Designed miniproteins, single chains, continued (5). Designs and how they scored, part 101

Each design is a single chain, and the fold is of that chain. pLDDT is the mean over its residues in the fold that is shown.

## One batch from the design tools (miniprotein)

Design m19506
Fold by ESMFold2-Fast:
Structure m19506 (fold): chain A 111 residues (1-111)
Amino acid sequence: AEQKVTVTVTATGLDADKTVRVFVQATLINKESGEVKQAFAEGTVAGGETTTLTLELTMNVSSSSVITVSVAAQGGRVAVDVEVKTGVQSFSASLTVGPNGRAAVATFEVK
């Protein structure tokens, strides 16, 4: 059946004198059907401040599916809390993302 997956990324700027650009990509893959959905969000956060980015994906996840959430930061470091919610499951991960634009990744199995 079709299911809505909500990804909430809460980013806190770790470097007091820097404004950080935060990029989020979520990729949801149904391993049985091969269907792929992607969503993207970006925002900015100042040092010591917090911003929230929300992405929604709707897909048939009745078989085993995987969601991968990638977070990249430019201009400074961020502490990131990732929450993935479906109608039946909730997952969370905490990541620290550096200023070099390299993505930190969290992966969860959705059913």
Scores: mean pLDDT 83

Design m19507
Fold by ESMFold2-Fast:
Structure m19507 (fold): chain A 114 residues (1-114)
Amino acid sequence: MLNLEDGVRSINAPAEKHKAINKFALAILNFVDNDPSKKPYIAEKLDKMIELIENNTEEAKKELIKLVKEMAEELGMSEEETQKVIDAIEAAPEITTSILAMIRSLIKLELKNS
């Protein structure tokens, strides 16, 4: 959604991973735009996802995959789209954390303006 691919724009393979994460981020933003009362709930889930990615243990990875699947189902994402998000997190956890942290910040900013 932002040009966060600047660091990897010369490498086409990472662009596909960024597309999956950007689609997940857009689905989250669309979900809270449709129901602003869900903003605190989504912000909390994003905080948990970021924590699990930063923890980087095998148990945290399993919990993260479960949380992503639960969130994707709530957002109305397909099984294929959900798997692409999981694959992107495994391939580029640092980039994923940056995108999720940015979306969390946008949601928190909207909470202050709402």
Scores: mean pLDDT 75

Design m19508
Fold by ESMFold2-Fast:
Structure m19508 (fold): chain A 57 residues (1-57)
Amino acid sequence: SEETRKEIENLKMIIDALKEIINEFKKNNQASPKVEEAIAKLEKKISELEKKIKELE
């Protein structure tokens, strides 16, 4: 459906935004446990959103 397609597009945009945030964290050479924890949480969120996209297909 059109609504499902738009929801998938929105989820993909969110995933792309989260990937950019992770890239910015990784560009900072000041690796700290706090930054590593933040990256891990963002990667988990991306995985959850990718699973939701597959469920909507």
Scores: mean pLDDT 81

Design m19509
Fold by ESMFold2-Fast:
Structure m19509 (fold): chain A 91 residues (1-91)
Amino acid sequence: MSDEELYKEVEELTQKALNSKDPKEALELLVKAMRISDQIKNPETQIKSYELIRKASRKLAEKFSEDGITEGVFLIMSGVSKVIIERIKKK
């Protein structure tokens, strides 16, 4: 799989997560997107993929904010994505 194909899969997974009405399904889709992002070899493309995951995680936290635990999980996912982006940039 090319980096472009992997990036497109991350876009599709994050969009599916954002459209999900079930926070558990949304979380599973984000985790799958993160695992696909880890396979991307080009640092700039990998950063863009994790930025998609970070933004999607934040929007999902807002969408599911009625449950503080669910909101917290998505905020953690956003925070983890930010740390990974910073780590890639320091290379």
Scores: mean pLDDT 87

Design m19510
Fold by ESMFold2-Fast:
Structure m19510 (fold): chain A 65 residues (1-65)
Amino acid sequence: SDEETRRRNAEGARAGAEAGDGAAGASAMHQFGKDGNNPELGRLGAEAARAGDGEAAERYAFQAS
């Protein structure tokens, strides 16, 4: 379901940011924004992932998905 996809994306984004894998997290966030037709949310989420902000990365990934 779409809800299941959003949950998985959000959990992955948070885990990646918290693990310090900001580059991989940022790439995923840009893709989530593209897939959801929300490139601005993808960009904001990518910035959060690079900064290691797991809470913000999770929020933006959920909204972008």
Scores: mean pLDDT 76

Design m19511
Fold by ESMFold2-Fast:
Formats: sequence, structure tokens, C-alpha cells
Structure m19511 (fold): chain A 83 residues (1-83)
Amino acid sequence: SAEDVERARRAVRTFLLTPLSDLEALREAIEEMIELAPVIRDLIHTDPEMATFAISLSSRKLDIPESLAELKPLILELSEALR
């Protein structure tokens, strides 16, 4: 739905714009993106911003900073959900 598309866009932007020190905001954005994974997968094929995000997330999966170590399982789950 259009509402789910807007929620997905907001979650992706929140994740990208949130400081790495704000683990709670990052966790909430990742969990929202996992819930919206089917919508994000569809958007990756039609939206350049979402395609760029997927590439960025794939790179982060391989090189997760120590500051995000607590969120590593969720980042890996999100990366898997977007395949």
C-alpha cells in the first residue's frame, strides 16, 4: 500500500540519518525495515534510493563497526530479509 511505501521510506531514511551513537533509534528503524521487508524488496527494483540503500546495507553487513556490535544480529537479519 501507499502507507507501507511511506513507512518503508521513512524507516530507511531514519536508519541512514541516525547517528551511530543512537542505538535505540537504529534498532527501531531496523526492526521496522524487517517488518516492511517485502515492500522494500519491491521498491529496490523501481526506486534508485532503495537500490542504493540495499547496496550500502550489503557493504555494512561485511564491515559492521564495533559501535554497532549490539545491532549486528538485526543488521544480518535485515540483509537476509531483503534477498
Scores: mean pLDDT 77

Design m19512
Fold by ESMFold2-Fast:
Structure m19512 (fold): chain A 88 residues (1-88)
Amino acid sequence: NVYSKEQVLEAIDKVLSQYGDKFDIDVLLCLVAHTLDPNLCPNIEEIEKLNKLQKTKILLKLMELTELSIAEIEKLIKKKLSERKKEN
């Protein structure tokens, strides 16, 4: 199953409402992947501690599930973060 862009945006909104800008973009991307498919990230509390190889594997699966590039998903996250800072 491929997730729609709308489902990806909903996952981003959920991650940002729970974690804000607390984590680096790579961790936020992994949290979005976990929100869409929990099996991709076995422990949410350990996501920030994942090594580069583990993060890369999750990001490749995120691309497969969304048919979006990591750069496109990163851009959506950064746009949502900017919009949330302006709404306060």
Scores: mean pLDDT 78

Design m19513
Fold by ESMFold2-Fast:
Formats: structure tokens, sequence, C-alpha cells
Structure m19513 (fold): chain A 77 residues (1-77)
């Protein structure tokens, strides 16, 4: 879906910030959460899977933030 593609682009922007050693921006976090609310249950499960992949590669400080984002997205289910 177009909304899932948008969510994946936002997640990629987060990955880019993490790879550059930058904090994940609050604006980007809010945009991802608002986009996630528009996803179907199937697309939401796909987004959670993509977050898990990103977390495996992320440093510890970024993993904590990604875990918080994941928990907020799981509440949408």
Amino acid sequence: SKTLEEAKKLLQEMADQINEGKPISEELRKKLLETAKKLSKEDLERLLFEIDILMEKAPEEAQKILEEIKEEIEKIK
C-alpha cells in the first residue's frame, strides 16, 4: 500500500539518522506513529517486522527508542 511505503520511508529516515550518529527526531517519530495509525493490520505487522530488523543493527541507545516506538505501534493493533 502507498501508506506502508510512506511508513517504510520514514523508518529509513530514522535508520539514516541512527547511522549518522544523530538522535531520532521527535517530528519523525510522530510522523511514523501517525502514518502507522492509517495502516491495515497486515501492513502494521509488516512495519513491526521492519522495525525489528532495524533494531538488530542499531546501537543500544537507538534500540531503546525503537522499542518505545514499537510498543506505541503495537497499541494500535
Scores: mean pLDDT 83

Design m19514
Fold by ESMFold2-Fast:
Structure m19514 (fold): chain A 92 residues (1-92)
Amino acid sequence: SLEEAKKKMKEVLEKETKKILEAEKDPNRQKQIEELAKEALEKIDKVETIEELKEVMNELVRKLSEAGVDESLVLRLAISLGSVINEMEKEE
């Protein structure tokens, strides 16, 4: 369901962003990552469709990459979030 996908995506986002924050050495970028993650979590709560959920995920990944976050960490986040969407698409 959309509600289960939202819950699971929030859990994955919180887990993966914590790992990104622990790896980040620049305090200014740490603050930017925290703000982007918070914005994404708030947007997830407001989405009404799978398409909107995918848009929130894609926007976060893009913004983290543009902020200069390590490409391997951004890729890991993208794969983890994408896995939630793929699992939901199997279950309808």
Scores: mean pLDDT 82

Design m19515
Fold by ESMFold2-Fast:
Structure m19515 (fold): chain A 103 residues (1-103)
Amino acid sequence: SEELAKLVEQIVELLNKAVEGKKVEVSELLELVKQAVLVYIGDPRDAEELTLDELLKILDEIIENSPLSKLAEAFKKIVELYKEGKKEISKEEAEELLELLGG
């Protein structure tokens, strides 16, 4: 999907900014993850309508049943950082996420 690819590119751009030491909010990454998942499943809802529990369930299904398992694992890590109350992504976390997205 061209729309999904563009959203993944936006996530990668934000992660690269974090690796460069620029401030990137976990909430901004979460919004793009929600949008990407909704595009992937063909759901026209706004990102704010997708609950974290529903998002995690969809990501787990993608991890188990899809060649996009590494992408979904990276997205799940972003959701977990948000649930832990993390406001900004660290350089180390951004590097780990980029490895999952590039592999």
Scores: mean pLDDT 87

Design m19516
Fold by ESMFold2-Fast:
Structure m19516 (fold): chain A 71 residues (1-71)
Amino acid sequence: SAAERQAILDAAKTLEELTALPGVGPAAVAGLRAAGITSVAQLRATSLGGLELVPGVSVETARALSAARHG
């Protein structure tokens, strides 16, 4: 659920902990870091469109991360 995804994001201290979210794998985390997104706070500040432009982040992964930011 959106509440469960939000709880995972709220508990996450590192981007690697976001791999607990459905559709988020290590390749997505590596892509975020390569794009300069190195913290959960920077991830929350990034738009859905911005996430979709990150190499290694699929549209499905971007939507999962975007959904987790709202709760």
Scores: mean pLDDT 74

Design m19517
Fold by ESMFold2-Fast:
Structure m19517 (fold): chain A 85 residues (1-85)
Amino acid sequence: MMSQQQIHRRFIAIFRQADTDGDGTITWAQFDAFVDQIRQQFPWITDAQMADLRARFRQADTDGDGTITRDQFAAAVRAWLAQHH
């Protein structure tokens, strides 16, 4: 089975692909395409687990500016993985 660390690294790689400008942020408009990539690589993730991950990303966007940084993304993914694995 993939380790929690390996799953986290895969999530960061998908973030980098979504961040085409390399500025270290993605917009909520880009988030749905990012979610589709996660679901393709991790088909075992349920709709409920994806809803929880989405809620954590909303919490990470504390400024409400419609963007999420790589550090905020990494923290949200780690918290989500700790809850589920």
Scores: mean pLDDT 71

Design m19518
Fold by ESMFold2-Fast:
Structure m19518 (fold): chain A 61 residues (1-61)
Amino acid sequence: SLEELKEELEELVQELNERGLSSEALDVMTRAGEAQKLPEEEAERELRRIVEETREFIKRA
């Protein structure tokens, strides 16, 4: 699940960069990196939240 969330984030970061939203892509990568410093359960919750927020942002952008 954690590995799957990381793969989803990589795909979303690529989509942001392809849309010219490089600042948002960098923000997502930074937030994901900080989340991965947390205990596994908290990291998974935070990464899932980042994935959901990023998907919604892309849908509306």
Scores: mean pLDDT 83

Design m19519
Fold by ESMFold2-Fast:
Structure m19519 (fold): chain A 120 residues (1-120)
Amino acid sequence: MAAEALARQAQDAEQQALDNLSIALGELDGMARLLREVGDEEGAEKMREQADRLLEVRGDPAALAEAIRETERVGEEIVRRVTEKDEEAGRRLQELLRAAVDAGRAAADNLARAARLRAL
């Protein structure tokens, strides 16, 4: 592969990482809004804190992957708690959490790919 082709692939992977991070942040914002609507202000604040953490580590693939794992752990605890009181809200939160985690994992994977391509 020519160096210019590798640089373009790295740029494409970096863009895909940013696009997927944007999706993950949007889904976490959706969770925070739903949590406020059902009166779980503490859960809403925790989801905002997770979104802030993803932004802080957005340039580090390993740290981003760890932050996504933590987002899944925190989110699953919140979903379980809400589902005990409101099964419909819990189901909607679970859908948003899965979308956020899937997009976040794609962001971390694309960022790791970009780092590998730049190291060649």
Scores: mean pLDDT 89

Design m19520
Fold by ESMFold2-Fast:
Structure m19520 (fold): chain A 69 residues (1-69)
Amino acid sequence: SKIPSVEELVEGGYGAVATAIKEAPLFPTKEQALEMLEVAREALEKLDLPEHRREQLLRQIEEVEKQIL
């Protein structure tokens, strides 16, 4: 499947970023999974989110990255 752009995730907001993080390990290669997490991280930096929601997504990125690495 295609990795979404940063702009697509920013437009989709919290839910889109959360879904991208969850789906990252489902990609067939470790490289694609890490690319999805990087796109999610960049989108998260651009989103105007309450601090608690940003922290929640950052923790999810860290947890999934540890599973992939």
Scores: mean pLDDT 83

Design m19521
Fold by ESMFold2-Fast:
Structure m19521 (fold): chain A 61 residues (1-61)
Amino acid sequence: SAFELLAEGRPAEAVEPARQRIAADPTDSDAWYVLGVALRAIGQDAEADEWFAKARALDPA
């Protein structure tokens, strides 16, 4: 899974599985969070911040 790829230190490979999960369920806040983490890890900070904001909007804690 995308989460496992992040745990293994493979953020670039986590992007596509996270996008697939969002496509299947756009209310899955975990998938948006994983995509944000992966994008930040590969240097896409501005895009990552946008996806983190989306994750927080879906599951504000």
Scores: mean pLDDT 75

Design m19522
Fold by ESMFold2-Fast:
Structure m19522 (fold): chain A 73 residues (1-73)
Amino acid sequence: SKVVTLYIPGLVTDEDFSEVSDIVRSLYPDAVVRRNEFFREVFDITVPSDTDVDKLLEEIRKRFPSARVVSVK
């Protein structure tokens, strides 16, 4: 697996987290989405190692246009 860290400015509520999780899981049902403990606008998404990160970002950007990839590990 790999971890994609996203920054989505303005997303600080539990409802925002649920929306991000729903988008990710619609593409990758077994993905694990976690909000960063210190920065509520930062999300760690665990996906299969063969996942197209650009495609994932494109789908998230349809709803959250300001989303950006911080790191991929």
Scores: mean pLDDT 83

Design m19523
Fold by ESMFold2-Fast:
Structure m19523 (fold): chain A 57 residues (1-57)
Amino acid sequence: DELLDFYAKMVSDATGMPLEKAKEELKRLADEYISQGASEKLALAVAAGEIIAEHLK
């Protein structure tokens, strides 16, 4: 999935998290947002931002 790979790299670069772990966390969190009615594109963008923000605090 090109979009998942894009955001996973962004999270990995921003947080220092391994790419595989970033993909796993993104998919987990995005799946939660999708279950609440979000599109895959929106869910991945929000999930990436949330993971990065959590790391920076």
Scores: mean pLDDT 82

Design m19524
Fold by ESMFold2-Fast:
Order: C-alpha cells, then sequence, then structure tokens
Structure m19524 (fold): chain A 98 residues (1-98)
C-alpha cells in the first residue's frame, strides 16, 4: 500500500536529517555515510509510494518525499541547494500532483 511506503520514506528521511545534522556538528564521516544510506532508502520508498498512489494526496506526498530525499542526498554529497530553491521545487511538485 502507498501509505506504508510513505511512512517508511518519512522515517528514513527523518533519520537521514538527524544523522546529517550530527555529521555537521561533529564532523563524523560515519554519520554522514549513514545519512546517505537513509536518504537513499527514503528515495526508494518514496518512488514506490508514487507508483502505488491511488489519490492526489498520496501522489503529492510521494513526490514531496522524492524531492526531499534527492535534496538530502545532494546535501550529504556537499552539493547544497538554497532553501528558496528547495521550496520552489516543492511548490512545483504540488502543482503538478493536483
Amino acid sequence: MAQEYLDKAGEHLMRAGELLQRARDTGDPADRAQAAEHARLALEYARKAYELAQSKEQRLLALTGIAQAEAALERVAGREISEAENQARLARIKAEAE
């Protein structure tokens, strides 16, 4: 079910954010590597949720999850994007999903 994959994507995305913040605070490469793995899993689950989505809400949440996971992977790789650019990307995704 799409909701189960959305929940898993959200859990991994939250963990990736926590580990990335810890890596920034401590400089620990192990935390950064774990953040990358959780972001990758979040992307995989969000893509599965999109494929299984049966409602506009589920499609929007899955697309948002994909964008957030991609942004997290970019941040882990040291390729930062501005918050404004990230918000603009999310706004476009919402418009497309509706």
Scores: mean pLDDT 79

Design m19525
Fold by ESMFold2-Fast:
Structure m19525 (fold): chain A 65 residues (1-65)
Amino acid sequence: RVERATRGLKRILKDDEHMELVQRALKGEISAGELARRTGISRGTARALVNPEITQKAMDKLLQE
């Protein structure tokens, strides 16, 4: 869900290193499991963030806040 991805992104956006990990996952350089382990988010949230369409919608929602 977009809401789940948005909550995950709010936690990640406090740390530039975590945002770099999200970008690497979107490029397929790291797995959703690796993203979850390094950022501390759940595997379900990390799996949603690896989906480019869901991540873009979540970012758009955060930018509107």
Scores: mean pLDDT 71

Design m19526
Fold by ESMFold2-Fast:
Structure m19526 (fold): chain A 98 residues (1-98)
Amino acid sequence: MEELEKLLKETENEAIKDLIKKLITLLKEIEKNSKPEDQDIVEKIKELILEAIKLFEEIEKAYSLPKEERKKKMEELRKKLIELGDEINELIDKIEKS
């Protein structure tokens, strides 16, 4: 949580700020609904969310690249973001089924 709150203060992009606020709210809801046995899963979800935010920051930076390099970098980042989203959803499902 402190890392997400720090990122929220440091980011200048309003869309990324909105995303971080929504993710903080989601994490609070997950923690409220989780059992003590699920703490390891909750911590892993937090790590994956932080990784996803870092990928959004890299996407922002990729817009400064030349067209050819930008296209290749955006395709790479999109693939990583989809993979992280799938893993986060699987972990959330585990908490809900617990």
Scores: mean pLDDT 74

Design m19527
Fold by ESMFold2-Fast:
Structure m19527 (fold): chain A 87 residues (1-87)
Amino acid sequence: SMEELRREAERLLEEVERRLREMKEKIDAGQLTEEEFNELAAEIGKKLREALRLAKEAQDEELVRRAEELSNELKGLYVRFLDKQAA
């Protein structure tokens, strides 16, 4: 059902938000290697793509926007990671 698709997309987006926050904290603490960063980014990216797919199938424009905002946040963490490595 559309409601089940919406709930699953929302669950995945909440998980992504938590993981992005944890990833940012680990970057700032200098606790991530390049390999660990790439593995976490790939895992989060996979969940984001699934959430976006489900949000589109549910025709929920707000969940689509949230997924796109979190995708941009993940891209920002890549820049933040590179800046931290250069410091």
Scores: mean pLDDT 88

Design m19528
Fold by ESMFold2-Fast:
Structure m19528 (fold): chain A 110 residues (1-110)
Amino acid sequence: MVEIRFEDVTDEEADRILAELAEKYGREPLRKEVTVDSPESAAQAARDIRDFILEVIRRGEVGFIKVKARSWDDAGTVVGDALVAVEEEIRRSERPAEIHIALQSDTPLP
C-alpha cells in the first residue's frame, strides 16, 4: 500500500515535517530535492522523482521530496509526469510506503 501526500510548504515547514516523520517512524525519511528551471531540467526532474518513488516503494520506507520550480504549473506537470510513469507500480505494490511531495515555486500563487 502506497500513500502519496502533497505539501505546499516553506523550507522551514518542510524541515518541521521531516523532524515529525523521523520522530513518528524512529528513523530519518529518504530525501530528494529536484529543481525545474528549464525544459531540460523538467525532463530530468521527472525521471529523478520517478526513480526516487520507485526506490521508496522498493525499500518500504518513508520518502520526502522537494520540487523547486519557477511556477506551480511547472512543478505540477513534472510531478504528474513522474506519477503517471509509476502509476502501475504504486497500484500493485504490496509493501507499505509513504511519500511526501513538497512543491515550491519562485512565483507566488496568482
Scores: mean pLDDT 77

Design m19529
Fold by ESMFold2-Fast:
Structure m19529 (fold): chain A 76 residues (1-76)
Amino acid sequence: MEEEQRRIDIEVGLALVEIGLAIAKLSNEDVVLTLPQELIDDPEFRAELERLNAEAKATRGLRVEIEGDKVVVSLL
């Protein structure tokens, strides 16, 4: 149950970051997402964010970085 909830939280968090990437691209402005610290500190979530950051830098002209309890999506 807790492991399934963790998986769901990671999937939802990543979906929110993808929405943030889309909003940043459409608005031409930075997007800041405040997420639970537990999710930010999750190693699987962090690994997926690093993967998204690499892909976004290579293909979308965007970056994804963690700043405290926030995920910051910014234009390159």
Scores: mean pLDDT 83

Design m19530
Fold by ESMFold2-Fast:
Structure m19530 (fold): chain A 90 residues (1-90)
Amino acid sequence: SREELKKKALLEMKKLHEKFLKEYNEVLEKYQAGELSKEEFIKKMEELLKETEEKLRAIAEKANDPEIEELVESTIESLKESLEDIKKKL
């Protein structure tokens, strides 16, 4: 049903968010330990964001629900804004 697809999409988005935070923290720890340069950190963050964007778009396509599509686009925008803020503070 539509409700089951929407619920599945929200669960997949939650799991993707948890995975993103875990990978973000791992990259951040390596940068803080001096294992990554500023340029390497930014590149890793851009790669992580791109992969997350692709997976979010796939979730939206599978759900085929306007509310999920809107939530995915707002999530992608928020992630991009957060990365730009991180870049400015480095």
Scores: mean pLDDT 87

Design m19531
Fold by ESMFold2-Fast:
Parts: structure tokens; C-alpha cells; sequence
Structure m19531 (fold): chain A 66 residues (1-66)
């Protein structure tokens, strides 16, 4: 995984009890929303995270929250 993907995955693992939007992750990590969105799409394709749409916002969560 890229360094950005590892940071995002670790942030989602650290927040196992809640789902985060791309904007929330961008603010938390000091990255652009575009950079975070690309990494989130890659992580979802790898089966490391799950996405859900709530209203007009897509929320992301770590897939292995055990």
C-alpha cells in the first residue's frame, strides 16, 4: 500500500466505533479531499474498508473491526 493508504487505513482502524467521510479524514490527516478519495477507493477495492451512503455523504469504515 502507499503511505497515504496506510495513514487512512490506520485512521479508520483507530475510529472503529464510527464511520468517517473523506472530508473528515482529509481534515484529520492534513490531506486534500481528492487525495483521500483516491486512497479510499483503492482501499475499498482491496477489501480493507467498506463504504455507505448517508444522504449526500459517503461514509467509510474499516472492514475488519474485530
Amino acid sequence: MSDTQKKILNALIDNLLKSLSAAQLANKLGLSVATVSKALNSLENQGKIASSVVGTTTLYKAASAA
Scores: mean pLDDT 76

Design m19532
Fold by ESMFold2-Fast:
Structure m19532 (fold): chain A 89 residues (1-89)
Amino acid sequence: MKIYVKNSNGKIIEYNVKMNTPLSTILKDTSFPTWIPDVTPKELGLQNGDVIIAVNGKPPSQASTLTPTDTVTFTVERNGENIDIKVNI
């Protein structure tokens, strides 16, 4: 499936992702934090066309500056709505 990530310059980047592949492996070019282990599109309930706009309230490109936490919130834009998805790590 295809998902999108909005970077710090407002550019939307397309990724072809597999449901069971860790996001950190797929989104390496967005400075995705290495402390978010093994979180997959399937575990997040991601759908084709989803835009990841924030991680713990920060743009994905700045997520590497986040302090590791036991819970990560991904903010996803789906059909014009912002959805918060919480994952325990």
Scores: mean pLDDT 70

Design m19533
Fold by ESMFold2-Fast:
Structure m19533 (fold): chain A 89 residues (1-89)
Amino acid sequence: GVDALRARYDALVAELDALVAQIEKSSDKDAVPLLREAIRVAREAVETAMELLKASPDSQIPEAIGLVLRAIGRLLDLERRLRELEASL
């Protein structure tokens, strides 16, 4: 249900935040595999947020849209960071 999808989304965001913190402490070379894993988690967060949006009652649709947009923004940022880093290695 909606609550289970929200719990899944929150868990994915927590995992993503931990990976980003690890990336910030890592060398450029060590950051590459962490960025790839963070992108995978961010993609799962986008998919979960979209499922949450589809399952949401009308009163919760604006919040669910916000979660989708935030997840997409984080995914695009991580993909850009990976491309820039790979270009400099």
Scores: mean pLDDT 89

Design m19534
Fold by ESMFold2-Fast:
Structure m19534 (fold): chain A 57 residues (1-57)
Amino acid sequence: SRAQKRAFARGLFVREIEENGGRPLDRAQVRALAAGLGISLATAEAEQREAVAEVRA
């Protein structure tokens, strides 16, 4: 489902951002994750913004 894919993407972004020293992933990495998950780049970028907010909280 779309909601489950978005939640999964957010969890992956949180993990990747933490492993990347709290820094957001670059556009090429976001594009690759979006393609792998079958979501749009825009959706992946939105989920990364949410993940950055969660990591910084």
Scores: mean pLDDT 83

Design m19535
Fold by ESMFold2-Fast:
Structure m19535 (fold): chain A 92 residues (1-92)
Amino acid sequence: VTQLIGAVLRVIGEGIQNGIDVTIKIKDDELTIVLSGLTQEQIDKILQSVEELRRQGVQVEVTIKGDRLTIKAKGLTEEQMIQLLNSIADSL
């Protein structure tokens, strides 16, 4: 749990530093991340991380509306949540 909280805080911190609004919701094995104010380069990097999880068999939905990116993933292990969150933080 501490590692997961650390990953969540890292995404929020990187978002604040780069002027990006971040909302993260975790319910059981479901993770929802909403990011606003992204550049195309940041979106492309995040999409690469999403494709890696899809190759691992994770069900991930991505919605792009203007500068807002919504990622909704289901059936995640805690380790997969941490990996996705850290990859997103690295992309910001």
Scores: mean pLDDT 83

Design m19536
Fold by ESMFold2-Fast:
Structure m19536 (fold): chain A 82 residues (1-82)
Amino acid sequence: MEERIEELAEEIVRLGRELGLEVPSVEEVKEQLEKVVEATARAYKEDPEAVEAVREQAANNENKRLSELGLELIDLAIEKAE
């Protein structure tokens, strides 16, 4: 899991730079993603339907790369919750 979160952080930093955004370091993004995964895993244990609805919203994101990254992050959180 930690390795996959690091890969997601690297992809997010790369995408942000491609979009001309000033992005944090990979390490800072990784720390934020770990917190998001933990919070989402907790939410899934309390209300799995709400998290599935968020996953569906991520799938419908207009930016395909953001959609793919969001889906992978949510899937990692669901795996951690189970």
Scores: mean pLDDT 77

Design m19537
Fold by ESMFold2-Fast:
Structure m19537 (fold): chain A 96 residues (1-96)
Amino acid sequence: MESTPEVAEFGRRLAAELAPRYAEIERLVEEGRVEEAYRRGIELSAEGLRRLKLEAFKHHHPDAPEEEVERRRREIEEELEAERERALAEVDAALA
């Protein structure tokens, strides 16, 4: 899906909203809590992508019924969950 000005603006707002949580992750790294920092980073990235992808879908399909929006949300969650599990497994392997 192409980014529209509205979706791009949502992305900028989302980045600003999540910036303090990324700063917290950097603090965990400084404190030597590297494993927790990486796990939180993976989760936060997945959360941001879920919100952005769903907003893009809703923007391009404003008349979509609630059931279709819910189906798309589940598809996005399933796709990102697979990527999240892979990323966490890589962290586990690296820190074992």
Scores: mean pLDDT 78

Design m19538
Fold by ESMFold2-Fast:
Structure m19538 (fold): chain A 69 residues (1-69)
Amino acid sequence: MRTLDRDRTIQLLLQRGVPPSYAQRVVDAFQRYLDQGLDPTDAASQALLDSGVPQKYWGQVGRSLLENY
């Protein structure tokens, strides 16, 4: 299974204006859901819900996670 580059994805989220605490939590949650066997789209959705990321960032975060998987 392809492993997400955690550090690179966090840096990309920071460059796109996502706060550091949310960037770290959502990337870690996304990898966890991928490890559980969820497809990337479902993993991204669950990561956003579990991480408490404000809804205004959801589109940018979801896209960034999927682009870097």
Scores: mean pLDDT 79

Design m19539
Fold by ESMFold2-Fast:
Structure m19539 (fold): chain A 70 residues (1-70)
Amino acid sequence: MEELEEMKELIYEAAKKNSDEPDEVLRENAERAVEAVVEALKNAEAAGRDKAEVEELVRKEMEELKEMLK
């Protein structure tokens, strides 16, 4: 999913800018964050929640991450 790949990069770049942690740790954390988003989407779908609602939250998070990278 294009949005999830972009979100992973944004999380990694934002963490790299604000942290002195090794690159490996930052990449692992970004991957875990994206996995949590995928799980949230599945859980919302299973609970009968509108998938579009969760997608809107993901877009909002990405917008905030983009602001942090300016």
Scores: mean pLDDT 73

